# Ledger of designs, part 87: designed miniproteins, single chains, continued (2)

Each design is a single chain, and the fold is of that chain. pLDDT is the mean over its residues in the fold that is shown.

## One batch from the design tools (miniprotein)

Design m7212
Fold by ESMFold2-Fast:
Structure m7212 (fold): chain A 60 residues (1-60)
Amino acid sequence: SEEDRKKAREYLDKGEKALKEGNYQEAIDFYKQALALAPDDEEIVKRALKGIKEAVDKLS
């Protein structure tokens, strides 16, 4: 739904903030929530997966 896509975008913003603050585990959790809300939205999925990859790379 459009409401779910709006919430997913809010989670993407929260993930980006957590990533910038060095809270990589929190960032991953926010991005996963975005994926759960809008799994079929190509833009949201792409942004979330990019964020997860960046956070995981920082933890490795």
Scores: mean pLDDT 88

Design m7213
Fold by ESMFold2-Fast:
Structure m7213 (fold): chain A 66 residues (1-66)
Amino acid sequence: AVEQARLLRRTFQELERLELETSDLEEFERKAREIVEEAYKKLPEELRKELEEEYERLLARRRTRL
């Protein structure tokens, strides 16, 4: 439980860092997808929904900055 919550938080931080470091939208989307897919394999279904929501929010925010 605690380990999975930490993984989710770490994944969010990694996605936010990627957004700041990556200027190319296509590269960001590709790398972000890889991060999300790896986290999905390690998370229970309940936390996957929370990860998906945050990923969608970040992706929408990044696309708006085109």
Scores: mean pLDDT 75

Design m7214
Fold by ESMFold2-Fast:
Structure m7214 (fold): chain A 62 residues (1-62)
Amino acid sequence: MTPEELEERILAETDLEAAVQLLNELKSRYSKQETKEILERILERSTNPAVKAAAEAYLNSL
């Protein structure tokens, strides 16, 4: 899975638990810098407040 494919999957995910699992996959597969850049784009592009909160918490843990 490319970083772009994973970003789009997180943005399209409606289930918070599944979205959190995809966010954990980002951290396990990519560098801290690449993960940070993807999380910043998710925060900019996502309209789901739960996904935004999860992404922000994840970004703050890097």
Scores: mean pLDDT 78

Design m7215
Fold by ESMFold2-Fast:
Structure m7215 (fold): chain A 79 residues (1-79)
Amino acid sequence: MEELGKKLEEALKKGDVKTAAELTKEIMRIMGKELAKKYGEEAAKKYAEEAAKLVLEETGIEELAKATLEGGLEGVREA
């Protein structure tokens, strides 16, 4: 997870939105799965929705917000 976060930070610094979106989706898939296992499916889905909204508000990058939501929901399904 920490290594994925570092790669995401580097991609964002370079303006590599495609790589940042791919890494975001992977990170959120892991997070969504863990949250669903610990707190249940509904709580994990809510987290993914709120995280996607926050990413859009903070970055203005629609593709990152979409990756956040899709990744989180995929993780929830894998739990």
Scores: mean pLDDT 83

Design m7216
Fold by ESMFold2-Fast:
Order: sequence, then structure tokens, then C-alpha cells
Structure m7216 (fold): chain A 87 residues (1-87)
Amino acid sequence: MLKEKYREAAELVVKARELYEKALEAIKKGDPKYKEYLEEAIKVAEKALELAKEIYENAPTEAGKKAAQEMIEESKRIIEEAKELLK
């Protein structure tokens, strides 16, 4: 169901963002757990990206495609930024 997939993707994007923010806070405090948060953020964001791409391809409306594209862009940004911090 498209609406359920949208909710799942949106929840995964939020979770990835929260994990990324926790990683930034851990870095600021010198907490080595930032690596665990970054790795989890990447995994969650990759799942969100996959689901958002499916929503984009199957969305019957322009608004639905735009929402999916925004989730794709946010997920890609989290993945790229988190991978950069793990280098």
C-alpha cells in the first residue's frame, strides 16, 4: 500500500536524522560511540532511500513524487555526510 510505504519511508528518514544528530552530539563531547550512531544512520538512511525510490516510481501524483524525491535527497545527504565523518 503506497500510503503505508510513505509512512515507513518518512519514519526511517526521521530515525536516520536522529541517529546522525546523536552522532554529531557524541563527536562534540568526544564520545567514541559516534561511530556506532553514524553506521546505524547510514543503514537506516539506505533503507529509507530504497523505499523512497520505490514510492517515487509508483506515485500516481506529482505531489507524491515530490515528497518521495525530498526523502531521497535527505537520505542521500545523511549517507554522504555520515560516510565523510567515518573517514
Scores: mean pLDDT 86

Design m7217
Fold by ESMFold2-Fast:
Structure m7217 (fold): chain A 60 residues (1-60)
Amino acid sequence: MKEELEKEIDEAMVYMIMAVGSLGSKEEAIESLRKAKELAEKNGLEEVAKEAEKRIEELE
């Protein structure tokens, strides 16, 4: 049940971080990480939500 959501969040986070480092905009990365955090919170994945929040703070 949690595996699919966890995989989606991991892929989104990795993709956004790579995009920022290569070509992506900081704003787009923050927005995508924000969405990942919301998805994690809705599904009770506190640890994943905290990691997404940390990534947002690092970029901001």
Scores: mean pLDDT 67

Design m7218
Fold by ESMFold2-Fast:
Structure m7218 (fold): chain A 78 residues (1-78)
Amino acid sequence: GRERAEADARAAEELLRAGEVTLEQVREAAERAAALAEKLREEAAKAKDPEERKRLEERAEYYEEAARLLREFAERAA
């Protein structure tokens, strides 16, 4: 979960450094990831199947970490 988010966020930072994406695009990606994480947490809280809940929570952790890292990268690059 989190290790994958760190790897994917590093790839996004490299694209930003290379000028292949804009700061605005990175910020938008961070906001979308944060919104998706919140939705997945709400779905996990309502899930009655423990395995489904675990999968939703692991996905939420991925997007929460991705949002945090992308936001930090955008702030450092600004």
Scores: mean pLDDT 82

Design m7219
Fold by ESMFold2-Fast:
Structure m7219 (fold): chain A 58 residues (1-58)
Amino acid sequence: GKRVAEAAKALYEELKAAGIDPRTLSLEELAARAMERFGLSPEEARRVAELVLKLAEL
């Protein structure tokens, strides 16, 4: 949904600004960051983590 896509873009941009390559983080680590930052459920955070990794490959 829109919330998941917006959270994924925001997290990706924050990680890049901090000099962190999202591909060096595990799916669990990315999901934990999404839950902390955006208050997402574990299911939403997992979808955000997957989208962040897809963005890192583009």
Scores: mean pLDDT 82

Design m7220
Fold by ESMFold2-Fast:
Structure m7220 (fold): chain A 60 residues (1-60)
Amino acid sequence: APLREVELELEGDGKTARVRLRGTPEQIAEAVRRAIELMKQGKPLDEAVEEMRRIAEQAA
């Protein structure tokens, strides 16, 4: 499957974060799902963003 690139704007903890994700549709979907899960658990926005990057960003 071709790689996709999406730019997301997430709001949490009274702040906004912009995140660019690259990966397969399945990797991007998993990254978004995991971020939502962490935020529902009361984890800070920064932790959710880092987990998204870990799942969907290509290793350099």
Scores: mean pLDDT 75

Design m7221
Fold by ESMFold2-Fast:
Structure m7221 (fold): chain A 69 residues (1-69)
Amino acid sequence: KVEEYRKELEKDPNNAEAWLKLGDALDEQGRFDEAAVYYLKAYQLFVEKGDVEGAKTALDRLAELAARR
């Protein structure tokens, strides 16, 4: 799962959805610090694209990680 999203990012590092999915996969593995970094990257890219819904999703993921800590 992580490797699949990593390959997507090697082809298109501006794929905000792939960063979000990679964050989700790392969260599932308990790798919260890495998940947070990737969620933040996804958020930045969604904002740059004007994707308000994507940006909100990434922020929600970050808030959930913060609440778990």
Scores: mean pLDDT 80

Design m7222
Fold by ESMFold2-Fast:
Structure m7222 (fold): chain A 71 residues (1-71)
Amino acid sequence: MKIDEDEIELALKEIEYAVLKSIARQKGLTPEILKEMIETLKEMIDIAERLGNKKLVEFYKKELEEAEKQL
């Protein structure tokens, strides 16, 4: 059933996001990396909404708002 697949997909996206944060720390936050982080956060929000995790959705939306302010 798709619910378990969404949990795995979210975990993989969290790893991708952590990698992007690591690259930003090493090379500096470029507009390209920032845009990738924003897109990954949007994907994570969609998955968290499908999972019904409202607190996680709120957390990622706050992270997204902060990231978008840096553009």
Scores: mean pLDDT 81

Design m7223
Fold by ESMFold2-Fast:
Structure m7223 (fold): chain A 65 residues (1-65)
Amino acid sequence: SLEQETLEGLILIAGAVYGVRVGVRFEGDTVHVTIESDSEEDARALEALIRKAAEAAGYRVVIER
């Protein structure tokens, strides 16, 4: 859906800005995000942004590091 495409795009852009590798997958009402970073601080900041964006879009979020 356009909403999923928008959320995925925002997550990928955020990952690029932070210099962090991210993977995104949708399953029903849940978005699965994989974050690979050597910086715990950057990973945590990105997690917080992703959670807020997903919640605002009405999705459950699962993050794996």
Scores: mean pLDDT 83

Design m7224
Fold by ESMFold2-Fast:
Structure m7224 (fold): chain A 73 residues (1-73)
Amino acid sequence: STAERIARLEAEIRELQRRLAEAVAAGDLERAAELVAELGRKLAELAELRGDAARAEAARELAAADVEALRAM
């Protein structure tokens, strides 16, 4: 059901946020970029399921994160 899908996405998002914090702390910018993109994709899916168009747009922008841009920092 939609409710079960939302609950699963919320759990996945929490796990991705934890992994992202670990990657950032470790200075692993390539891994951090991968996790940001995956997090953005999951956030967009969650927002679409909830009918939040503005949040879905913001999440799609995050999913388009470029590893080259992050390495340039």
Scores: mean pLDDT 78

Design m7225
Fold by ESMFold2-Fast:
Structure m7225 (fold): chain A 59 residues (1-59)
Amino acid sequence: SEKEKLRKDVEELNKFMEEAKDLSPEEQIKKIEELIEKATPEVKETLESILEALKKLYS
């Protein structure tokens, strides 16, 4: 069950990354924040790292 949750979270991440190419930096940040709220603790750490990287890239 935990592996299935992780797999689903990874699939959502991949879909987000494809969609994010067409999004503004502000919209990308907002969507990642929303994903963090829904994610498992392990995926949440990865999403927080991505969020920090995006903020640094666009600051």
Scores: mean pLDDT 74

Design m7226
Fold by ESMFold2-Fast:
Structure m7226 (fold): chain A 55 residues (1-55)
Amino acid sequence: SMEELRERIARLEKQIKEAEEALKNSTDPVLKESLEFTIKELREQLERLRAELAA
């Protein structure tokens, strides 16, 4: 449903925000690299879900 899709989008946006905050506050190079990769994947998933909602 569109409502479930909106909830999934909101949750994903929150996860991205939390990961971006963690990236800003991290000094560990390995953790930073992992967070950057995670953020990229989450953003790609978000774009797919937003496209589905707009269809």
Scores: mean pLDDT 88

Design m7227
Fold by ESMFold2-Fast:
Structure m7227 (fold): chain A 70 residues (1-70)
Amino acid sequence: MVPRERLEAEVEASLLVMKGTIAEKQGDYEAAIEAYREAARVAASVPGLEAEAEAARRAAEEAERKLEEA
């Protein structure tokens, strides 16, 4: 069984990614970047969520590029 802390971090990171995706669809790239960066930090805070942390970091980088081009 995974530790409770990992399960809580996984849920929190997933909600933050969803928040970032919604912000990005609304054109609010600054809010999207913040949400994705928070998701990456939460996922990186526990072992076993390395893939989720990397995916969130990549999403933040992509949103940053879109903000620069906007």
Scores: mean pLDDT 80

Design m7228
Fold by ESMFold2-Fast:
Structure m7228 (fold): chain A 66 residues (1-66)
Amino acid sequence: NEEKEKLLKEAKELIMKSAEYSVLAIGYAVRSLTTGSEEDLEKAREYQEKSNELDKKAQELLEKAK
């Protein structure tokens, strides 16, 4: 089923991108803890939100692939 394969491939790409944003969020959170920077805390929050959005979209594609 080519449609299922396309959904799984797209979901994989979104999961990988979500993981990248999650790593960035962790990096900024660690920087915020060491520097006390409110800007780094804001960036951590923004990247975590982007990660969550992509993860949700990937889950929707995985449900369609079932």
Scores: mean pLDDT 86

Design m7229
Fold by ESMFold2-Fast:
Structure m7229 (fold): chain A 71 residues (1-71)
Amino acid sequence: DLYEKVMEEIERLLEEARALIPVDPEEAVRVAEEALRLLELFGRVAPPEKLPEIERKREEVREVIEEARAA
């Protein structure tokens, strides 16, 4: 399932980005931006029932980017 694979990769990137915030916030932003890129690309073709989950993940990524930039 492509959806499951993409969401697993996004979750992995978010975990990596969060872990990087206290040690390398600039790299944390780059990793989080990669997750956001995947969400944007996949959001274009995702079925309507998956859109709420994708939007929630986009908000999580934005929060991580803001935390990293504030660090």
Scores: mean pLDDT 82

Design m7230
Fold by ESMFold2-Fast:
Structure m7230 (fold): chain A 74 residues (1-74)
Amino acid sequence: LTPEQQQALAEGLRAQAAEDAARLEAAGKAEAAALVREVGARVADAIAAGDLERARAILEEARPALEEAAAAFE
């Protein structure tokens, strides 16, 4: 990935995470919204820094909590 592509992906992930978190918060799921914002921001920052291994590690670590948040949304 070029630095421009990394920044574009990071911006897209931040926007998507913010939208998903806003939907969760509107549904009264504040804890799930906070988790989505936190994980989304951490992954986006890692991608923007070019650290794709860190981005993957963050997603792997957060996967169980994200799956719980997704189940709670449904």
Scores: mean pLDDT 77

Design m7231
Fold by ESMFold2-Fast:
Structure m7231 (fold): chain A 95 residues (1-95)
Amino acid sequence: SVEELEEILEELKRLNMDPEVIELVERAISLLKQGTPEALREALEELLRAARMVQERIDEMKENPELYSQEEIDELEKILDRLTELALAVARRLG
């Protein structure tokens, strides 16, 4: 839902996630609010791109354990799971 994605956006901002990821999620929120099939397809593409970038950040953090806490990694993994579930929900709406 839009509300769940807005919650994810605030969590990503709190974790100081890359500005590009923030912009992708903000665009996905706007597209989901439009609700047309074309907007939903674009929202799906933005969510999948954001999820990929979050995964890349998690991988980087795991390769640099001296710079990052396990708690921060766990928080991003939970956000990634939620982003992936939302992307799958959008894909199901597209049929």
Scores: mean pLDDT 88

Design m7232
Fold by ESMFold2-Fast:
Structure m7232 (fold): chain A 95 residues (1-95)
Amino acid sequence: SEEDFKEAEATAYLMRGKALLDGGRPEEAIRDFEKAIELVPDDALAHLNLGKAYFKLGKYDEAIKHYKRAIDLAPEGSPLRQEAEKNLKEAEKKK
């Protein structure tokens, strides 16, 4: 389906964005994560990674926004939600 094609494309952007972020290229990673979210707006992992990229740039307000979105989208008690909650606390502490 068109939805399946969008999910596959979003996953490719998410994977490249993560590699860029791990490689110390957070601004480029943000562009890829934003593209992933354009394609699949409710992807909790994409919001978590976008928050991490903003955090690396010292953009704590933007990081907090995306960590909160990741928490909202992730299932209660999931590892992703726990990571987003931990990262939210760290970003709030930096402000």
Scores: mean pLDDT 91

Design m7234
Fold by ESMFold2-Fast:
Structure m7234 (fold): chain A 103 residues (1-103)
Amino acid sequence: MQLVPVLPEDWEFPDDPEEQLLQTAIGLVRGFVRRWPELTPEEREAALDRVTAALINALKQMKDPEAAYAKLRAELDTLSAEHPEVRPELDRIKAAMEAAVAE
């Protein structure tokens, strides 16, 4: 299954390429959470790896990775509260991002 970013209905392309990359990464996590019940266990692990890699790549391209991580973590915390069934997987993503920023 291809993961497609889920963007807000009134989403406009940001003028800042970093903000565009960050919003795309957030959309990818939202798409992953929405499709979670439809995925097989193998597809879930593959999707988790892909989403995690996309978020880490976005963070590494930011001028301020720590500030970008804080925004992504807040979004993941919101999703974990709304979708407790995916909380362990979202916690794995948060841990991987924190490790990447700590380098």
Scores: mean pLDDT 76

Design m7235
Fold by ESMFold2-Fast:
Structure m7235 (fold): chain A 75 residues (1-75)
Amino acid sequence: KPFLKLSDEEMEMLIKYLKRKAEWLREKGEYEAAEEIEKLAKEMEEAKKNGDVEKAYKLFEEALELIRKVEEKLK
């Protein structure tokens, strides 16, 4: 499945996933990480509105990297 062909529905699912992860990070006391993930989700929504699928994908990958680093810290 090529990310460059993400449908609007698929991008909405990814944005919702990031918002859910940001909420979970806040519950864990990771406020800075939660704020950054929310910012990336917002930028991804803007990229979606502009039809910039490549930018949306890049923002999602950046958010996943941040989530992974924070999850490692919480071990």
Scores: mean pLDDT 79

Design m7236
Fold by ESMFold2-Fast:
Structure m7236 (fold): chain A 66 residues (1-66)
Amino acid sequence: ARLLVTHTGDVTSLIGLTLRLIGDPNVEVERVGENTLLVTHTGSEAEFEALVAELSSRPDVRVEVL
């Protein structure tokens, strides 16, 4: 499955988001804009739903399920 992730926070929160995504073995990340990442998830549906919930809980992150 795919997510469009847009970051609106500071550099520290952007670094945290980037490390979280890069550290996930089920995640491939592509930069598609200055503050926008395309996330491709290769894990289970439950792991994908958990990732969407986690990212959507961040105040400086917008998530769109593609």
Scores: mean pLDDT 80

Design m7237
Fold by ESMFold2-Fast:
Structure m7237 (fold): chain A 82 residues (1-82)
Amino acid sequence: MIEKLREELTEAVRKALAELDKNKSSLTPQEIRDLVIRLTSISLRGIGAIFTLELYEKGLISEEEAEEAKREYDRVLEELRK
């Protein structure tokens, strides 16, 4: 499961960056910077959520914390695909 989540997050980030690269000639430098900062922030939140879920698989955190991490991960994917 965790490996699949890492692959899914990586692919979502790759597609978001490819979309930015495709449209960069139509964007101002400020818009490009804002999008890069946004993508970086969202990606870090996704990595944190996956790490939390990996800790759950190892029995180091509660089911409640794992459920919150899964919701955060789903929000991250939604934001990257927007």
Scores: mean pLDDT 84

Design m7238
Fold by ESMFold2-Fast:
Structure m7238 (fold): chain A 63 residues (1-63)
Amino acid sequence: SGLEAEMERLRAEVGEETLARAREAAADPSASVARIVGLALLLASLGLNEEALEVLREAEAAE
């Protein structure tokens, strides 16, 4: 318990939600480059660097 545990929980929850939105945006051909890059940067800021790179790779593959 305490602030550290709460921050870790919120970070995990936000990371999961952000990853889902990022994957959805990367798969959407109508999504803007700014949106995809912004979500990837958010993932990186949450420590999800590998997931951020995967999102960018999927967006590139979608053309």
Scores: mean pLDDT 80

Design m7239
Fold by ESMFold2-Fast:
Structure m7239 (fold): chain A 55 residues (1-55)
Amino acid sequence: MEEERKKFLEKQIKINKDLIEKYQPLVEAGDPRAKRMVEAAKKSIELNKKKLEEL
């Protein structure tokens, strides 16, 4: 059970990192929506990393 959750959290961290890389050029171009997306993804990565450490 915990192994499946660990893999899920690791996958979510990777997806959010890929999302940050994808939208970073738009953030640099001054897109406020892209900035919010990247900030949300960063928060998700931190939360998922904490959950992973607690497993």
Scores: mean pLDDT 82

Design m7240
Fold by ESMFold2-Fast:
Structure m7240 (fold): chain A 96 residues (1-96)
Amino acid sequence: SKRDEAFNSLSEEEKEKAKKTLEDLIKAFPDDAGSWHQLGLIYYEQEKYEEAIEYYKKAIEVNPDYAEAWKNLGIVYKKMKKYELAEKYFEKAEKL
């Protein structure tokens, strides 16, 4: 995506600063599903799939109707070759 391309063009120092800002934001506003989702995207881009899953699941815990977080869980599981689990999350996203 264009967002992933923009993030990949950042220096490692800038990526770490963005991650720290989001971590501070979720400590202040733990009910902000968008911030949890953005952390998931950062960890996914770093190929830290287990952490990405944890943050996407937290976004869904805060907002169960967050279609993008359900979709991105499907994408991570597909990357891990867990195709049946990926399909389940994609179907949930499509129903929202």
Scores: mean pLDDT 82

Design m7241
Fold by ESMFold2-Fast:
Structure m7241 (fold): chain A 85 residues (1-85)
Amino acid sequence: GRVRENLERARELLERLRRTEDPQEAIRLAERVLRLAEENPRDREIIEIALEAGVIALRLSETKEEILRAIGLVLRAIGLEIDAE
């Protein structure tokens, strides 16, 4: 049901992120995956997808503002992973 739907949504957002070359779009997509992870803080698969999405957004980031926003997403995803242990 809902858990499976949230995981599929996270996977769809990650696939879109992997296809973009725009750092602003990548950050927006990674933020959306992170929100799904924060709404599902015990779902390790969604948290892992959020971490991967944040890392991809960071790699595409070119400006200081983009880099700092992407680092913030990665750190928040790591915090969720630690809490999910």
Scores: mean pLDDT 87

Design m7242
Fold by ESMFold2-Fast:
Structure m7242 (fold): chain A 62 residues (1-62)
Amino acid sequence: MLSDEEIREILERAEEVIRTESNPVVLRAALHELEKLLETITNPELKERAERLIREAREKLA
């Protein structure tokens, strides 16, 4: 199980990818990893951050 610190680092990298990448294959991969990660998050602040990034990725793919 990932620690809150490890989850925070993963979310920081995902945030950079979602904001800088325009490649739909990369964005879909990031979205899939975030959705999978969200299932393991119990910290409400980190869960909200992951849900926001998932929304941002979906908007970019629309």
Scores: mean pLDDT 82

Design m7243
Fold by ESMFold2-Fast:
Structure m7243 (fold): chain A 77 residues (1-77)
Amino acid sequence: MDDELRELAEWQREVARLLREMGNEEGARHQERLARLLEEGLRTKTPQTQQAFDQVQVSRDTADALRAIGDELDKEL
């Protein structure tokens, strides 16, 4: 669980990086906020960690979609 939350926080940062590269600063800030909440939850082990985890699970589908877009952009390079 802790390991998975850490991996999810890394994925949120990767998604934020892709969004920033695309010029979507609002999306990038949102993903960075989610990663920050996960990291703080992991450090403090608060009940809010579970709520952040649920939000990140939904964001995993978004990360997969953005990764597919990234692959498409890579092919255009």
Scores: mean pLDDT 65

Design m7244
Fold by ESMFold2-Fast:
Structure m7244 (fold): chain A 62 residues (1-62)
Amino acid sequence: SAEAAAALVSERERRALLAYARTGSFAAAGRELGLSTATVRRLVRRAMRKLEEHPDAGRVFE
């Protein structure tokens, strides 16, 4: 299910992905989360990779 697949994305990765989706910028997302731009970029890339492996997980972010 989408919920089970979403559990594979950590809360930190989920927050980074949603902040990036909202702002369109790793730097802006980093400012919102109190994280470096590099950290946000890594978290977003990990989240996206996990969603690519589990297509149902993407439905949780729609």
Scores: mean pLDDT 74

Design m7245
Fold by ESMFold2-Fast:
Structure m7245 (fold): chain A 79 residues (1-79)
Amino acid sequence: HMKEFTKLLVEAANEALKLASKIPNLEDRQKLIKEFTEELRRIARRFYEEGMSFEQVKAEIEEVLKRFKKKIEETLKYY
């Protein structure tokens, strides 16, 4: 389902932007967003090229979001 996949990516990106907005430093925020976006691109590529199931893609996106949230929390310790 292309529509469900696109929705999942958009929702993940919106959640990441919301989390990253807590970082006061623009350069740190941009770096974290870039790293998250590259992780999503890798998942999308594997979905299109390797025939990953939607459930596998969803699980990988959830794991990437979990790691991103932890990284935001660790970064906030410096502020």
Scores: mean pLDDT 81

Design m7246
Fold by ESMFold2-Fast:
Structure m7246 (fold): chain A 74 residues (1-74)
Amino acid sequence: MAEEERLKEEIRRAIERGREALEKAYEAGLLSEEEYKELMELLEEAEELVERGDLEGALEKLRELSERLESLNE
């Protein structure tokens, strides 16, 4: 029974990668302070959901973050 623990670790890694991506985008001037704060809040919500054991909710927050970041490449 390692699947849930594995998924939890993968989600935590995705959250860390998301934070790094947001910090770099903000430093590069691709995000306003307001956008940066909003996207960081999504990562905080995902982390809280992981702590509660709501892995589906955490993945949904990460998906929303990815979609918002993709819009910046247009």
Scores: mean pLDDT 79

Design m7247
Fold by ESMFold2-Fast:
Structure m7247 (fold): chain A 63 residues (1-63)
Amino acid sequence: GAAFEEAKRLALERLTGLGQAVLDADPSATVTLEEVDENTLRLTITVGDETRVEELDVSLLLE
């Protein structure tokens, strides 16, 4: 529905902004944003030998 699409759009904007902030701080970082399923977004950040994975369930952003 429209509420889900809006929540997903905002989630994508937030995760994209987070990835850009990481790249601004360390341009050698690798940032990957992927849709793992219809409800789940995954942001993978690698800096040197450290890898951090953040997952967001878009459905949890709905009322």
Scores: mean pLDDT 78

Design m7248
Fold by ESMFold2-Fast:
Structure m7248 (fold): chain A 71 residues (1-71)
Amino acid sequence: MKELEVEIGIALIRMALSVAKIAIDNGADPEEEIEWFRKIAEKIAKNVGNDPRVLEEAERALKELEEYAAS
């Protein structure tokens, strides 16, 4: 059931991105939220065997978060 694991991994990365954005909007340190996101995304990707689809979503979401924090 690798497909289900990948879909859950992508959903968890997207949830983590949303949480980090909400935290930044409420006065959290953007650098700390970006670091937290990196660690969570790395753990998620590793747990699904570093599937390219999960790695691609993690990279996309990290760029989105960094751009959001810079705004």
Scores: mean pLDDT 86

Design m7249
Fold by ESMFold2-Fast:
Structure m7249 (fold): chain A 77 residues (1-77)
Amino acid sequence: MITDEDIELWEKAIEALRAGDIETALEYMEKANPKTAEAFKKMLEEAKSEEERELAIGIAEGIARLPIGVKNAELKH
């Protein structure tokens, strides 16, 4: 089950991504899920253009929102 601690970490990661603070976002993502943080780092490394970098950031934000959405759905049964 997704915990409140996990949700707080993902919310902080989203906040950092929106602020353009990629290093802070990666720190929070690593605390919540190291594998997801590693995947995001690889996406950024593989980005060949600004458009691809923006896409990677958008994907990371979407992934971070999934735990929050699942937690909210569980509360409604």
Scores: mean pLDDT 74

